# Designed miniproteins, single chains, continued (2), part 29

Each design is a single chain, and the fold is of that chain. pLDDT is the mean over its residues in the fold that is shown.

## One batch from the design tools (miniprotein)

Design m4979
Fold by ESMFold2-Fast:
Order: sequence, then structure tokens, then C-alpha cells
Structure m4979 (fold): chain A 82 residues (1-82)
Amino acid sequence: MVEKEVLEAESEVSLLLMRFSILKSSNSLTKEEAERLIREARELIERLRELIERSKNPLSIEMARAGLEAAERLLRELEELL
């Protein structure tokens, strides 16, 4: 079974991606909002890396890796906009 911490991190990745999409599509992505999303993405990336290192469950590791890749892609896109 996937660890609760991994499911919570995946949920936060999904919410972060949704917030970015809404702000971008509504032309409301200001420098301040982008910097906030960058900060949150960096914290989430660090947490996902720790989950990958500490977990012994292959499914949890796979899900955390997927979340990490998504968060890292978001971070790159945000950094390109600044």
C-alpha cells in the first residue's frame, strides 16, 4: 500500500500544478505569484526526494518519483517565466 505521506505529497503536487494552470490561463501569473509557486515547488521537491530516499515500498518510490518529475518540470517552467 502507498504510504500516506506519499499520497499527501502527490496531492500537493496536483494542487500546485492546478494553481499554476489557473494563474497562467487567467493572465494573473505575476512575478510575486511565480516566486511563491517557485518556493512551494522547491519545498515539495525536497520533501519528495526525502520520501524516495527513506521509503522501502516500490510503489511509494514510483509515485514519489512521478511527483518529483512533475514538480521539477513546473519549477523549470516558472524559472523560465522570470
Scores: mean pLDDT 84

Design m4980
Fold by ESMFold2-Fast:
Structure m4980 (fold): chain A 86 residues (1-86)
Amino acid sequence: MAEEERREELALLNAIIEILLKEGRYKEAYALNAIERKKRGLPVTEEGQKALEEGYTEEKVEELKKEYREEAERLLEEAKRELEEE
């Protein structure tokens, strides 16, 4: 369960990051990626560190995840459906 939950969370986070990048919200995307990498003990990119220093805190990133969650879940459902149809 924990590994499956982590895989689903990672897929959702990647979808949110992709949406943010497509919308030109680069700083928010970098901050989200940086916080998630920190939680996993992974090195943070320079762009990610700079975004955190500009005030994109964990609380703001959690609000971004909440804001984009429904859209990201919809994209993941569409991708799963396409794979099932193949």
Scores: mean pLDDT 75

Design m4981
Fold by ESMFold2-Fast:
Structure m4981 (fold): chain A 70 residues (1-70)
Amino acid sequence: SMERQERVIKEVKEAVQKGITTEQIEEAAKKLGLSPEFVRNAVLKAAVGDKNLSEREIDAAEAAVEEAKK
C-alpha cells in the first residue's frame, strides 16, 4: 500500500540520519539471507524518496533497517 511505502521511506530516512551506514545495511541483509546488493539499492531508493519502489524493494528495505537497528 502507499501508506506502507511512505512509512518505510520515512523509517529508512530516519535510520540513515541517525547514523545507520550502507555497510550495516549490507551486513543486515546477509544475516537475513537476502542479496546485499539488492537490499542496498532498495534502501538507497527509499532514502531519496523514490516512489517507484517495488513490493520486494519495500520488503527488503524494511527488514534490513529493522535488523540493522538491533
Scores: mean pLDDT 83

Design m4982
Fold by ESMFold2-Fast:
Structure m4982 (fold): chain A 56 residues (1-56)
Amino acid sequence: DEIKKKLEVLKQRRDALEFSLAEAEKAGNDATVQRLRSELAEVDKEIKKLEEELKK
């Protein structure tokens, strides 16, 4: 199932971004924090879209 495979990849990417965000926050790197938050928002949006497609 192509959608399920893509969803797993996106969830792994989300986990990696969440880890990187926590590290950037600890380091006080505001520019990196803003970038990672934007990337997380995009990944979360795509995950939600694919999960909705999986229900149809």
Scores: mean pLDDT 83

Design m4983
Fold by ESMFold2-Fast:
Formats: C-alpha cells, structure tokens, sequence
Structure m4983 (fold): chain A 138 residues (1-138)
C-alpha cells in the first residue's frame, strides 16, 4: 500500500508537470490513473485527502479545456472527499476552483458564494487569493 501511495503521488506530480506544459489531455490521464490507484487503497483520511487533491487538479485541467460541466463534477467530488477527510486546505482549494468555473461561465452569484466560502476556511491559501482577485476584476 505504501508503494501504491508513492506511485499515485508520482502520477499526480507527472500530471502537474504536463498541466504546466499545457498538455491538459495527458495531465487528465495521469490524474485519472492516480485516482484509480488511490481508490484501490484502504480508506483513510490521508488517502481521502490525496484523492480530493487529485480530483481538484483533474477538474482544473478539464476547466482549462473548457469542459465546465465535467470540471464541476470533479470539484464536487473533491469537496465531498475533503469534507470526509476534514482537510480544510484541500476543501478551500476545491471550493475556490468551483468558484472560478462559475466565474468563467458568467454566474457571478455562484462564483462569489463559493469563493467567499473558500476564503472563510483558508484566507491565506494561494488558490483562494487567486480566485478572489479574479472575482474582484470581473
């Protein structure tokens, strides 16, 4: 299980490198492989947090490909898992990204709701600060 957890972390790292190169389709495949591996492990707060983080990154890559409905689904899964894990930082990141998707879709009311909720949990989280700045410019 430790070997599989390490393999899943390496898949997420490689996915993030691909996303930074704007190779979003390849990044998506790496995040999906990581999630499948993590879901094969016994349930723990650490595993749930890792799955939530991977879903947040998967959703972000889908958003960059303008697959907004699929991105929303992945962010909602990340929110559920982060809540179960009691991981406030991962929860705030997923909420901030969900707010950014609604902003991109022109739903300013929902965008503000999710960004405000993310800020209330982790005001110093860089993703929350980015989402708040984007909302204030809109």
Amino acid sequence: SEAKLKEARELVRRGSELANEKKYEEAIRKYEEAIKLLESLPKSKEVQSQIASAYTLLGSSLMNRKKYEEAIEKFRKAIELANEARDGITLSSALAHLGMVYLERGDFKKAKEYVDKAESLAPLNPIVREAKAALEKA
Scores: mean pLDDT 91

Design m4984
Fold by ESMFold2-Fast:
Structure m4984 (fold): chain A 116 residues (1-116)
Amino acid sequence: SREREVATEVLTYLLLAIEAAERGLEALAELFFDLALQNARAAGSERVARAVEEARELIRAGRFDEALEVIREALREAFGLSDAELEELERQARAEAAGLLERLDELEEAARAALA
């Protein structure tokens, strides 16, 4: 469904933001956070958008587990997702986040090589 697609994208970018923050890549973490917020806003969910903003402050404070819980609660409330559905979407989001992060590193290297 549309709601499941939006939930997966928000979770994917939030997980990427957490991974970037843990690695000390603050600018990249902010970029992924902005993408999560844009997806929430494009879906028209003020509840999820507010949760993404709250998660941003928690991620900046190193409170990653709390940031994930804030997003899970918002997705449950806004899209009516069960705990089992959230677990499945989070599993998919983690796989997509890992793949996207590897692709972004390759794209940056390729762009640098092309401009050299």
Scores: mean pLDDT 80

Design m4985
Fold by ESMFold2-Fast:
Structure m4985 (fold): chain A 95 residues (1-95)
Amino acid sequence: MTERLLEETREGRDKSLAELEAQDPELAERTLKSAEIYKEAFEKGAEAVHYAVLAVVNRKKGGDDKYLELLRRYNEETNRLTQEALEKMKELNEK
């Protein structure tokens, strides 16, 4: 992504959050907490990508599957965190 797209996304988020906080501060707080859980899942996913690259390189050199085990663990952690984030987001939309 480009830096301009990231800045535009941040500006839009901040405006939407400010409007939501003015209308429903409780919902705004829950939205931020859900976003934080999702961020953690994304960070774990980025680590998994790093180990995926190492696993491919190691395999091509005739190495063992050491990095594949790390990739599997990080994928499992990412999946769990993502599921938790989805459950929290469902709760936010509950009437």
Scores: mean pLDDT 68

Design m4986
Fold by ESMFold2-Fast:
Structure m4986 (fold): chain A 88 residues (1-88)
Amino acid sequence: SAKKVALVEEFVKAIKPLLPKVHDKSNLLKLIDEMIEKYSDDPRIVSLLEALKKDIENTKLEEVSEREAAITETALQLQLIGLELDLE
């Protein structure tokens, strides 16, 4: 639906600034792959998530403090929880 597409677009926009500080990139990629499989019936959502996956793969990791890594992980988890609730 157009509403679900807009929610995924908002999620993508929210997490892109966090990508250089993601402590575990492989865990994030796995979660995106799981979402692509779950929403495979919506080609627009799949397209948005595949583009995000490419951005994740192409973003170079910065050196981050333990504090920044923890803040980034918390922000990612809040965005993921929000998206899951919105897509239900």
Scores: mean pLDDT 80

Design m4987
Fold by ESMFold2-Fast:
Order: sequence, then C-alpha cells, then structure tokens
Structure m4987 (fold): chain A 94 residues (1-94)
Amino acid sequence: AEELVERAREALEEGRLEEAIRLATEALRRQPGNREAEEVFVEAFAEAAKRGDEETVKLAYEKMVELGYVDPSMSIEDVVKLVEEGLRQLEAER
C-alpha cells in the first residue's frame, strides 16, 4: 500500500488527478482506513472539482460509493462539499 500511496501523491503533484484517484483507490482496497491514501484521494477529488474536471469528479464519486464512504443517494454536489470539508480539516492539521 505504501508504494501505491507514494505513486498516488506523485500523480497528484504532477496534476494527473485521474491516476491519483485510481492509485489511492487501489491502496484503500488493499488497506482499508489507510489515512495517507484517504488524504491523497480527498486532495485529488477537491482539485478536480476546483479545475472543473467533471470526468475525474465523476470517477472519484463512483470510487467513494464503491469503497462505502458515501451512499449512492447523495448527490455529486453533496459529496464535493463533504470532500472540501475533509480537505479543510487536513489543511488545519498541517
């Protein structure tokens, strides 16, 4: 999981948001509750929403539903708001 998290963070830093979401998702599947993978996922999702990257936002939403973080009855807008709150909490801890 550690190598996947490192690769996901590199993808995020290089602006490869879709790859960052996919790698962070794989890390979370191998190690549920991996905080570093959750942080990369949240940061990549928030950045995709900020850039208006609708394809990556939809991908991240689908992965959150698959991983059980959100109920499929929640709208994409509700999930984006949840992710932005998560990012604010991460930044407050830095």
Scores: mean pLDDT 79

Design m4988
Fold by ESMFold2-Fast:
Structure m4988 (fold): chain A 88 residues (1-88)
Amino acid sequence: LEEVKKLIEEAKKALEKGDLKEAIELLRKAVEEYLKETGNTDIARLLTAAIEEAEKLLEEGDEEKAKEKLKKAIEFLEGMIEEEEIVK
């Protein structure tokens, strides 16, 4: 899960810079890598849906809600990685 953690850190930096499009791209890559490493399709689908919703909010001009949605998705994925490392 080292690659997933790296992608999450890069996504966090993109959010701090206000580059929401870059954050979305990096988080999508993190979810894809998480799916490859864990096989957890339910979590991957939930995260993908959250990213899609954030992208839609950004397209509608609601950058604040998009940013909050992305922050929550990142926090959720970080929690899932922590649990995966404890269980496996």
Scores: mean pLDDT 79

Design m4989
Fold by ESMFold2-Fast:
Structure m4989 (fold): chain A 74 residues (1-74)
Amino acid sequence: MKEEAELARETGKGLIEKGKEQNDKKGVEMLYKTSEIGFEGSKKSKEEGNEELSKVLEEIGREAKEVAKEIEEE
C-alpha cells in the first residue's frame, strides 16, 4: 500500500545515508546488504501484488548499490 511504500522509502534513505556517512568497508557492506534486501523485498512485494512497494524497494536497492560502488571507487 502507499503508506508502506512511503515508510520503506524513508527507512531506505536513512540506511543509505548512514552507510554513505560511514564511508568505510563496513558502510559499503551495509549498503550492499541494503541493496540485496531491497531487491528481494521488491520481488516478494511484486509477487504479492503490491506494485507500489515493489517499485520503492527496487529503487532503494539500486540506489544503495550505486552508493556502495561509488565509495569503493574512492
Scores: mean pLDDT 79

Design m4990
Fold by ESMFold2-Fast:
Structure m4990 (fold): chain A 68 residues (1-68)
Amino acid sequence: SETIERRKKGLEVLKEYFEKNKDKLTPEQREALERIIELLQKFVDTGKLTPEEVAELREAQRRLREAE
């Protein structure tokens, strides 16, 4: 429950960031954000991600932080 709640909050934050910054993002950054949103949505809906999906989520989030 706590993990799902944190992911829901993260999803909201990312959606706000995307809305505010989508025209300032590169195509690669946009693709990374879309993937993060998709993975977080899957986790919220199903309560689970595969280890590969978790690693992909982590890397995409890191790429966005580095680009800022």
Scores: mean pLDDT 77

Design m4991
Fold by ESMFold2-Fast:
Structure m4991 (fold): chain A 69 residues (1-69)
Amino acid sequence: ALEKIYNSEDEEEARARAEELTKEGIEAAKKGDIRTAVSKAVAAAIIANAAGLNELAREVLNAVDEAIA
């Protein structure tokens, strides 16, 4: 069942990691380090999607894109 794959622990770890990477990506974008910003955003989105957190994946990409723009 899905619960056996996405237990609370796994989802919480994935969410925390994606949020950390998103924060780092936004900070890099604000400093003009676009390469690092994009790399962090993509990594965060991959982790979020792998954990089934599709909405979070979209949010991390949008947040970093806005910081770059």
Scores: mean pLDDT 76

Design m4992
Fold by ESMFold2-Fast:
Structure m4992 (fold): chain A 69 residues (1-69)
Amino acid sequence: SMEEEIEERVKEALKFIEEKIAALPDPSKPPRSIVVAQFVVTVAASHGYVTGDLEEAKRLIEYALELAE
């Protein structure tokens, strides 16, 4: 379903961000960019769930991943 596709992309993005945080010298103090990226992923999930717009949710997730790099 469309919800399952959004959920899987969100999980993949959050896993990437989590792995980035775990690799930091101090995982308890992530940079602002990573914190914002995590927030944008949650916004993308909410938008996808409410609107069913997978393409827009995907674009937001891609933007979040760029912020986390």
Scores: mean pLDDT 80

Design m4993
Fold by ESMFold2-Fast:
Structure m4993 (fold): chain A 75 residues (1-75)
Amino acid sequence: DAVQRSLAHEQEHSYQALQDKLDELRDKFNLSKDPEQTYKEAEKLAEENKDNPGLQGEYLSLAGSSKLVSTYKKK
């Protein structure tokens, strides 16, 4: 019980670090700097975080948006 709650608290800390990284990628996307690198990094983070479906969904959404912008800028 108490041990399980402590583990959940550690997972929350890891979750916060991933959210901070997501915010950094969103800022990079909004500045339209390196959309190709942004979508690739977002796809990689989504793959690495499949155990967190909420975050994975957010990373995949960002990757899709960044990929679309990259495609439009290239062709």
Scores: mean pLDDT 69

Design m4994
Fold by ESMFold2-Fast:
Structure m4994 (fold): chain A 97 residues (1-97)
Amino acid sequence: SKAEIEEIKRRALADFEAGIELFIEASKTGDVIKGVAGQLLLVGAQTEVSLLKDDPEAVREVIEEFEALLEKNKDQLTPEQIAAIERTIKTLRELAK
């Protein structure tokens, strides 16, 4: 249903934002456990978006929001963290085919 699609989109976006925030905190504090937690949240967001496989347009819309969040926060992220986020986005683009 449309309501289920919108709920999945909201949850995926929330997990992606939380993952980026943990990455930023890890880069500021050197807390490697927060870096791992950030990566797990990105995997969670990827898994949630995979539930949208039957709606390629919904997947594309979520990817656009993820890309905008990455660009907004790119100056606060390490090259390795950026690469991890870009890998997540690349995997999601395969779902939009």
Scores: mean pLDDT 87

Design m4995
Fold by ESMFold2-Fast:
Structure m4995 (fold): chain A 82 residues (1-82)
Amino acid sequence: SVEALRRVLESLDEGILTGEDVQLLKADPALREVVEAYARYREAVRNGADPETIEKQRRDLLEAARKLGPEALAIVEEHLAS
């Protein structure tokens, strides 16, 4: 669900995935793609990667979210705006 996506992204923001988050990602490969892309984007930002790398990771994240659906894209966009 979209609530599950929001909670998993919040868990990543806290630096740890719960057992529930891990089970959700194992059950849904499309959701896992979005979460992994978000983690890569956040790591690039945190590590001070060059702007081109950050933009590539952002683009890959938005494409993964788009494939999951419009509601997932909205959640990811809200999270990036925060």
Scores: mean pLDDT 80

Design m4996
Fold by ESMFold2-Fast:
Structure m4996 (fold): chain A 81 residues (1-81)
Amino acid sequence: GVSEEDREALKEWLVEQLKKRDITSLEEREALFEELKRRFPNVLDPDLDFEKFLAILTESLTTATSVEDLAERLTEGLTSP
């Protein structure tokens, strides 16, 4: 399993990325996914592909109430097998 410290690091990084990026853009979504795979290879679900990433992102966007809430929901989805 992923440690709580690793989940918190991912969540904090996602908050900063979401504040800087137009996440409605497909190009920004692709860039975010590639950066996630580069920075957190041992934290993410090893079976995570771009389609699964987009599904998690879309569900999180429909339910999130803030950038911080979105980052928390994404962290949970992206680290779950």
Scores: mean pLDDT 83

Design m4997
Fold by ESMFold2-Fast:
Structure m4997 (fold): chain A 76 residues (1-76)
Amino acid sequence: MEKLEQLERAFLVEEKVDPVLGYAVAAGIVEISPEEAGRLYKAVRDGTGADEALKRLQDAMEKARKLYEELKKILS
């Protein structure tokens, strides 16, 4: 239940605040530590290795979306 709510919050950040920040929040839930996700977000913002950092965050967001769909199927 808590993990589903955390994913929904990440998607709201993506939609309402900043798409890349939403990717970083999702990455911290499904794949990497929140601290590492924050470092990738800063790399995108600073332009230092931004393309590689963004790709990793996008891959994590795709995993987050798949996990969210599976959790919703189980709970529906």
Scores: mean pLDDT 80

Design m4998
Fold by ESMFold2-Fast:
Structure m4998 (fold): chain A 71 residues (1-71)
Amino acid sequence: SSIEDQIRTLLRSLGLSDEEIDEILELVRQGKIDEALDKLRSLLESRGYPQIVINQALTVFRGLALQLQQK
């Protein structure tokens, strides 16, 4: 699967809608990685995820987002 497909799978597993995923991916494509991370953090916090899960998800997402930007 592409790096984009891996990001979509991760975010969908965390309960994000396709619209929320598309907004985050657009920020990544624009090079706005920190804005994408902040948006994802806010969405996960609003869903009541514990901080350890949020931190793990953000770490994985950041790695994938940086790989996608380098293509």
Scores: mean pLDDT 87

Design m4999
Fold by ESMFold2-Fast:
Order: C-alpha cells, then sequence, then structure tokens
Structure m4999 (fold): chain A 84 residues (1-84)
C-alpha cells in the first residue's frame, strides 16, 4: 500500500503531519516526533523553512515505512510551509 505523508511547518516552528492512507497511531506518533526534531534541527542550522519542511516530510515518510513495512510498500513525503 502507498501512503502519502504531508508535513506543514507553521510560522512558530511547529510541525503538523497528516496522512492519506491507513497509518497506526504508534507509527504516526513516532513520525510526528521525528519530523518535529528534524525541523527544529534544520531551522537551528539556518536552513530555509521550505527545506526544513521537506526534510521533515521525508523523515516522517521513512519512519512510517520503517515501522509499517509489513503493510506499507511505499511512503511519499511532501513538505509545505504555512503561509502567514
Amino acid sequence: MTVKVSVLLRHDGSVDVTYTGEVSGEAAKEAQKRAQEVANEDLAKGLSPEEAAQRAAETAAETIKELESDRISEAIGTGQVGLI
């Protein structure tokens, strides 16, 4: 099964992760945590919000694929910055 992972990086640095497809609560929680950690680190390094959002999305997708490998054959991450 293919899962689409969308990450929204908000103006305050918080990350929202949403899924198209079935994801377990445990996998979603871990993906949210890792995405937030990656976004925080990248922003601290001075990367653009767009780059931080995309890297967070890729990290969330990799986490979902790793934890749900028995059910999910592919996970695609897309990052977006919240416009304010």
Scores: mean pLDDT 82

Design m5000
Fold by ESMFold2-Fast:
Structure m5000 (fold): chain A 67 residues (1-67)
Amino acid sequence: DEERELLTDFAEGTIALYREKAEQGDETAQELVKLAQEILDAVRKGDLEKARELFRRLVDLISRLEA
């Protein structure tokens, strides 16, 4: 439950932060929003293994963001 909440909160936060930039054509923001949406879908389906893999990709992508 705690893991599901963490994954959900992080994914929703990512969507909220990058949605506008993704709509403006920022390809990195589009990929972040897409990964976050896929995490939410995986959590909803109970596929925590997939959600964890997607979360790792999301965190890795965020860590590579340059200002």
Scores: mean pLDDT 83

Design m5001
Fold by ESMFold2-Fast:
Structure m5001 (fold): chain A 98 residues (1-98)
Amino acid sequence: MEEEVKRAEQELAEAKASGGDPRRIADALFRLAKIYYERGDYEKAVELFQKALELYREVEGEDSPRVAEALKMLADIYEKLGEKPKAESYRRLAEQLE
């Protein structure tokens, strides 16, 4: 898991340093967010999923399956953190895209 985090962080840094393809940056952020989510680091996962969500919206638009997936992940995390109003908000947004 640590090696996966290091690799994902390096991939993200390289994507940003090269002037960045926003899609590649979003993919790297999403992968890193999933690793933190699986480790139970929900606060870091939230930050990274939110950044990936913004980039997916910019690059692929609202109807992207990746936008819907990021919204569902945010809903699940906020539910685990006990922030029900935020969890419900993200869940409703994800449902609107299905």
Scores: mean pLDDT 81

Design m5002
Fold by ESMFold2-Fast:
Parts: structure tokens; sequence; C-alpha cells
Structure m5002 (fold): chain A 78 residues (1-78)
């Protein structure tokens, strides 16, 4: 659907901008994995609404934040 293409383009833009914010390869991989999972969800749900897309993206962002915090805590252990 046209909406599916729109959402995938939004995720590509988010990925590009997010990767500019860090040079840490582990953080880059976590960001890439999060976006990949969102793209997979959209491919499985081609008629996803704007509201559903926004909620799913916000949920994924919260999960990514938790993973990034866990990574930083592990990094502190040397």
Amino acid sequence: SEKKKEYLEILDKILEEALKLTSDPVKQELIKETVKELKEYIEKNPDLTDEEFRKKTNEAGEELEKKLKEYEEEKKKK
C-alpha cells in the first residue's frame, strides 16, 4: 500500500539521523535492529494506520532506550 511505502521511508530517515548521533558500533547495531524489526512489522501489517504506526514506533523507541541503558551499564563493568 502507499502508506506502507510512506512508513518505510520515515523509518529509513529515522535510521539515517539516529546513526549520525553515535559512532559506537554496538549502539549503531541496536538502532539498526530496532528499525529492522519495525520494518518487518510494517511488512506484516500493510494496512497499518498512522496512529498505530506512531504508537508502535514510540514503543520501539522506549525499548531501544532500555537496551542502550543496559549497554552503558555493561560498559561500566569494563
Scores: mean pLDDT 83

Design m5003
Fold by ESMFold2-Fast:
Structure m5003 (fold): chain A 92 residues (1-92)
Amino acid sequence: SEREKYIEAAKKLIEELKDELDANPFVQKHRIKLEDLFDPKNPAHSAAVFLLTMEENGIETLFSDEQKEKIKEIAKEFNISYLDAKIMALLL
């Protein structure tokens, strides 16, 4: 199922990046449960999408190059979009 795919991707993101992402103030402030992820009514989700759009346009830096590479690899492994993987990394 799509949910199982996202759960496994979330676990891999935590395993690969937990120590680095735990130091990120945005991640610490906006952590939500996986079941609330991608709810368009959640303000944290909307804020994450906005900030990630700014990062993709070079306006903001939310992740290091090493973190971006790991997130991209995990997105490819679980066949989810890179944007979805970055949203998970910011909110979980």
Scores: mean pLDDT 69

Design m5004
Fold by ESMFold2-Fast:
Structure m5004 (fold): chain A 71 residues (1-71)
Amino acid sequence: DEKNKSLDEVKEEIEKIRKEMGFSGTASATLSAAMLLHAIGEESEKDLEFLKKVREIFKKKGLESVVKLEL
């Protein structure tokens, strides 16, 4: 499934950014935690930067309609 291949590529890009920014755990866990903190207004600048980079990855891959991140 070509859509699944694109999502795997997005996952790899997110994992790279997670490692570069020094987050522990998995890409999914880091994304879920950052999104939750943003939803309650408790995100750090680092969490917000990570979410913005994730949004740009989805946009660059043409998958912004799959995950809508309002920041």
Scores: mean pLDDT 70

Design m5005
Fold by ESMFold2-Fast:
Structure m5005 (fold): chain A 75 residues (1-75)
Amino acid sequence: MKGEEVKKQIEKLLEEARKAADEGNFKQATELLMKAIELAKKSYAEGILSKEEYNQIMKEIYEVGVHLGRKSLAQ
């Protein structure tokens, strides 16, 4: 179903963002994180994601953002 496909796409973007940050590619990591945020917001606005699913995804996005910030400061 469309909601499940969107969740899987966001999870893939977040995993790629974490990997890029671990490799020191912060520009790519930030771009991937921004794509995940945009996809989550659009999918929620279109009713593809429920409020609960959107809140959970945004929490995961913020956790990845914190990871990127910590990795960036450690460089």
Scores: mean pLDDT 82

Design m5006
Fold by ESMFold2-Fast:
Structure m5006 (fold): chain A 65 residues (1-65)
Amino acid sequence: MMEELVEKVTERAKKLAEEKGEIPSLDQIEEIVREVAREMGVKLSPIEVRFIAAKALQDLLEAKA
């Protein structure tokens, strides 16, 4: 469950980065996390949202480095 949610968030964040031509902010990725969690019927705490968003951001930064 968690792994699938993180994967979907990372995929959407990459798509947004390609569309905008820039790396999304942490706040933008947190919005994606909340949307994906809602679609999957998963309730996340604010701390969990931030943790998942930070992981997705790290993956995007590693791809750009």
Scores: mean pLDDT 79

Design m5007
Fold by ESMFold2-Fast:
Structure m5007 (fold): chain A 81 residues (1-81)
Amino acid sequence: SVEEIEKEAREKIKKLLLEAAKKIKDQNVRDEVIKLVEEGKFIEAEKLLSKYLSKEEAEKLRKELNDIQREAVRRLLLEQR
């Protein structure tokens, strides 16, 4: 169902962002990322994380987030048929 696809994608995104937040040494930044994730502000959370992660880890995170979104869109398109 559409609802299951959206829920699964949202849960995967949340988990990925929260795991990335654990790598941040600055407690204030980590807390802000967690708050943004809880508020569903995933794009803002990703942007904040990317400023504090290494370039390689930020690029990995972006790729993984994009992969989750692309897969969800593909599944949603299949549900329309």
Scores: mean pLDDT 84

Design m5008
Fold by ESMFold2-Fast:
Parts: C-alpha cells; structure tokens; sequence
Structure m5008 (fold): chain A 68 residues (1-68)
C-alpha cells in the first residue's frame, strides 16, 4: 500500500530531524510518485536524493520507517 506523501515527510524528518518540513514534503511527494510508477525503493531513493540533496541512506530509512 502506498504511504501518503505526508507520512513519508514525517518519517524523513524522523530519520533526519535537521531537514526542513518543505524539503521533507517535496521528497515525500517525489518518492510516492516514483514508487507508484513501478520504480524500486533503491532507484526511487537515488532519484529523490539527487533532486533534493538528501542523502540516499536517509531517504531509504524514511521509506523503511513509513512501512515501504
């Protein structure tokens, strides 16, 4: 089941508390879109990392915390 962008944003901020809410929301929306298009978690995390500057490991941890 797809996590909501808001759930992913919250999980990303738990993984990286210094992250702004705006950046987390942008990353959450991007990750949901990529996952819904059939991309693997690793590929989606890499693309989100490149587009937002968030470390790939932090994106992956956020996805894990959101139950993805």
Amino acid sequence: APASPEELAAALREAAPEMSEELARKAGRGAVTLLQSGMSKRTAAGIVSMSTGIPEEAVLEGLRRAGV
Scores: mean pLDDT 81

Design m5009
Fold by ESMFold2-Fast:
Parts: C-alpha cells; sequence; structure tokens
Structure m5009 (fold): chain A 61 residues (1-61)
C-alpha cells in the first residue's frame, strides 16, 4: 500500500541520517579521508532524493 511505502521510506531516511552522523564524526576525526568525504557527500545527496520522494508519495495521499 502507499502507507507501507511511506513508512519504509521514512525508515530508510532515518538509517541514512544515522550513517551521515557516523561519517561526519569520521571526517572530523580524519579530514584527509577523501573516501569518507565522498561517501558523506553521496549520502547527503541520497537523503535529499529520499526526502523528495517521500514528499511525492505524501502528495498521493
Amino acid sequence: SLEEKIAKVKELIEQIKEEIARLRQQVQANPDDQQAQSQLRALEERLKRAEKYLEELEKQL
């Protein structure tokens, strides 16, 4: 159902936020870690897309 999709996307968003928080700590501890910085940027863009998708799903309610 649409409500189940919304719930799953919300859970995904929370998981992405947790990974972002972890990677931000890693980048702060080691600013020269280019891989961690790239992963952080990719997750931040993924979060933005997931939040936009959630908004589109909620418009269908």
Scores: mean pLDDT 87

Design m5010
Fold by ESMFold2-Fast:
Structure m5010 (fold): chain A 87 residues (1-87)
Amino acid sequence: MPSPEEQLLALLEEAIRLAEEGRYDEARRVLDRMVAEYRDTVATLPPEVRELLEKAMVAVYLAIETGDRGLLEVARRLLREARELLS
């Protein structure tokens, strides 16, 4: 089974990918799943990873609401930083 951290990173990447494709309803559903998984996992995450994931989730949410693709680039950078810290 993937670790809870690996599942959060996979859900974040999928939400970003769907939003980049303009599939905002699907991206929102994946983001909602990520938020639920994050709430169940947050107590076990390092504080720095928690901060990066929260900022990335907010960036994806705002990108879906506003159509600002620059926020998806921010979310991708934050995802890469979170992966590096979990390596």
Scores: mean pLDDT 86

Design m5011
Fold by ESMFold2-Fast:
Structure m5011 (fold): chain A 55 residues (1-55)
Amino acid sequence: MEEVTIEISGSISMEELLKLLKEIQKEDPSLKIVEVTKDSIVVEKGDKKIVLKLK
């Protein structure tokens, strides 16, 4: 499984990011939200694991 970390800078909050990911998950159920922390969300899609980290 390939793991990628993406740092997100700007005005988006954890709540807004989680809401967007849930909307994407409704359209693409292969997207899995596997972990939510105070400053990051871990998502799996197929064989890829993506760590989304807020600054």
Scores: mean pLDDT 77

Design m5012
Fold by ESMFold2-Fast:
Structure m5012 (fold): chain A 80 residues (1-80)
Amino acid sequence: KSPFMEAVEEEVKKKEDEISEASLNGDWERMKELLKELKKFLEEKLEEFKKQYPDDSRAIEEIEIRKQIVDDAIKKLEAA
């Protein structure tokens, strides 16, 4: 596992913990805000990773999948 991917996973976990806390408190607006921040973070990291490691299709796909999961969560909250 690359140090870059380890750093991404650490920040994702930190944001997921904050999102879980907001969810437990029933703060749906805060949860939505945190999900949007996480999506932006993943978009920025995906762009950085593509520039540094363009041939690492597996790692690029992993970040894209995580971004899709976050985007789907945002859409579900906005549709509620």
Scores: mean pLDDT 80

Design m5013
Fold by ESMFold2-Fast:
Parts: sequence; C-alpha cells; structure tokens
Structure m5013 (fold): chain A 84 residues (1-84)
Amino acid sequence: SMEELFKKVREAAEKGDIEKVIELIKENPELAFQLAVEAMIALGDAGKYETARELIEALKKLDIPEEERDLLVSFAAMALEGSK
C-alpha cells in the first residue's frame, strides 16, 4: 500500500540507507516527489542533515528527464527546510 511504502522510505532514510531510498523512488516513479519529500521530512525530524544532503546529491544523479529531476531536487530541499 501507499502507506506501507511511505513508512518504508521514512525508515530507510532514518537509517541512512540512501541506496534503499533511491531504489524505492526508482520502483515507484509516479510517487517520486512524495517519496523524496517523506524521506527529507524524516531526515529533518531526526536532525540528520548530512545524510539529507547526501540524498539530495543522489537525487541529482537519477536517470530521469532533467526538468523532472530538477523539480524533484527542489521539492526535496524545500521539504528538508520546512520539516524543522
């Protein structure tokens, strides 16, 4: 379910498992923005700002259209700043 998917991305992010976060995003491209936002909020809430920056750098390397990738990175960065 979408609820279980969001829980998985939050748990992976909180553990610093960037590879798992990226894998979940790649497996669910229709939810990429929502998953990236959930991961960044979880990292912000946990105070894991260095891991959050590593995730943003990983998002910049995603093999998706540049315009979509740039929007994804922007949304992720805004979610981190807005979390706490």
Scores: mean pLDDT 83

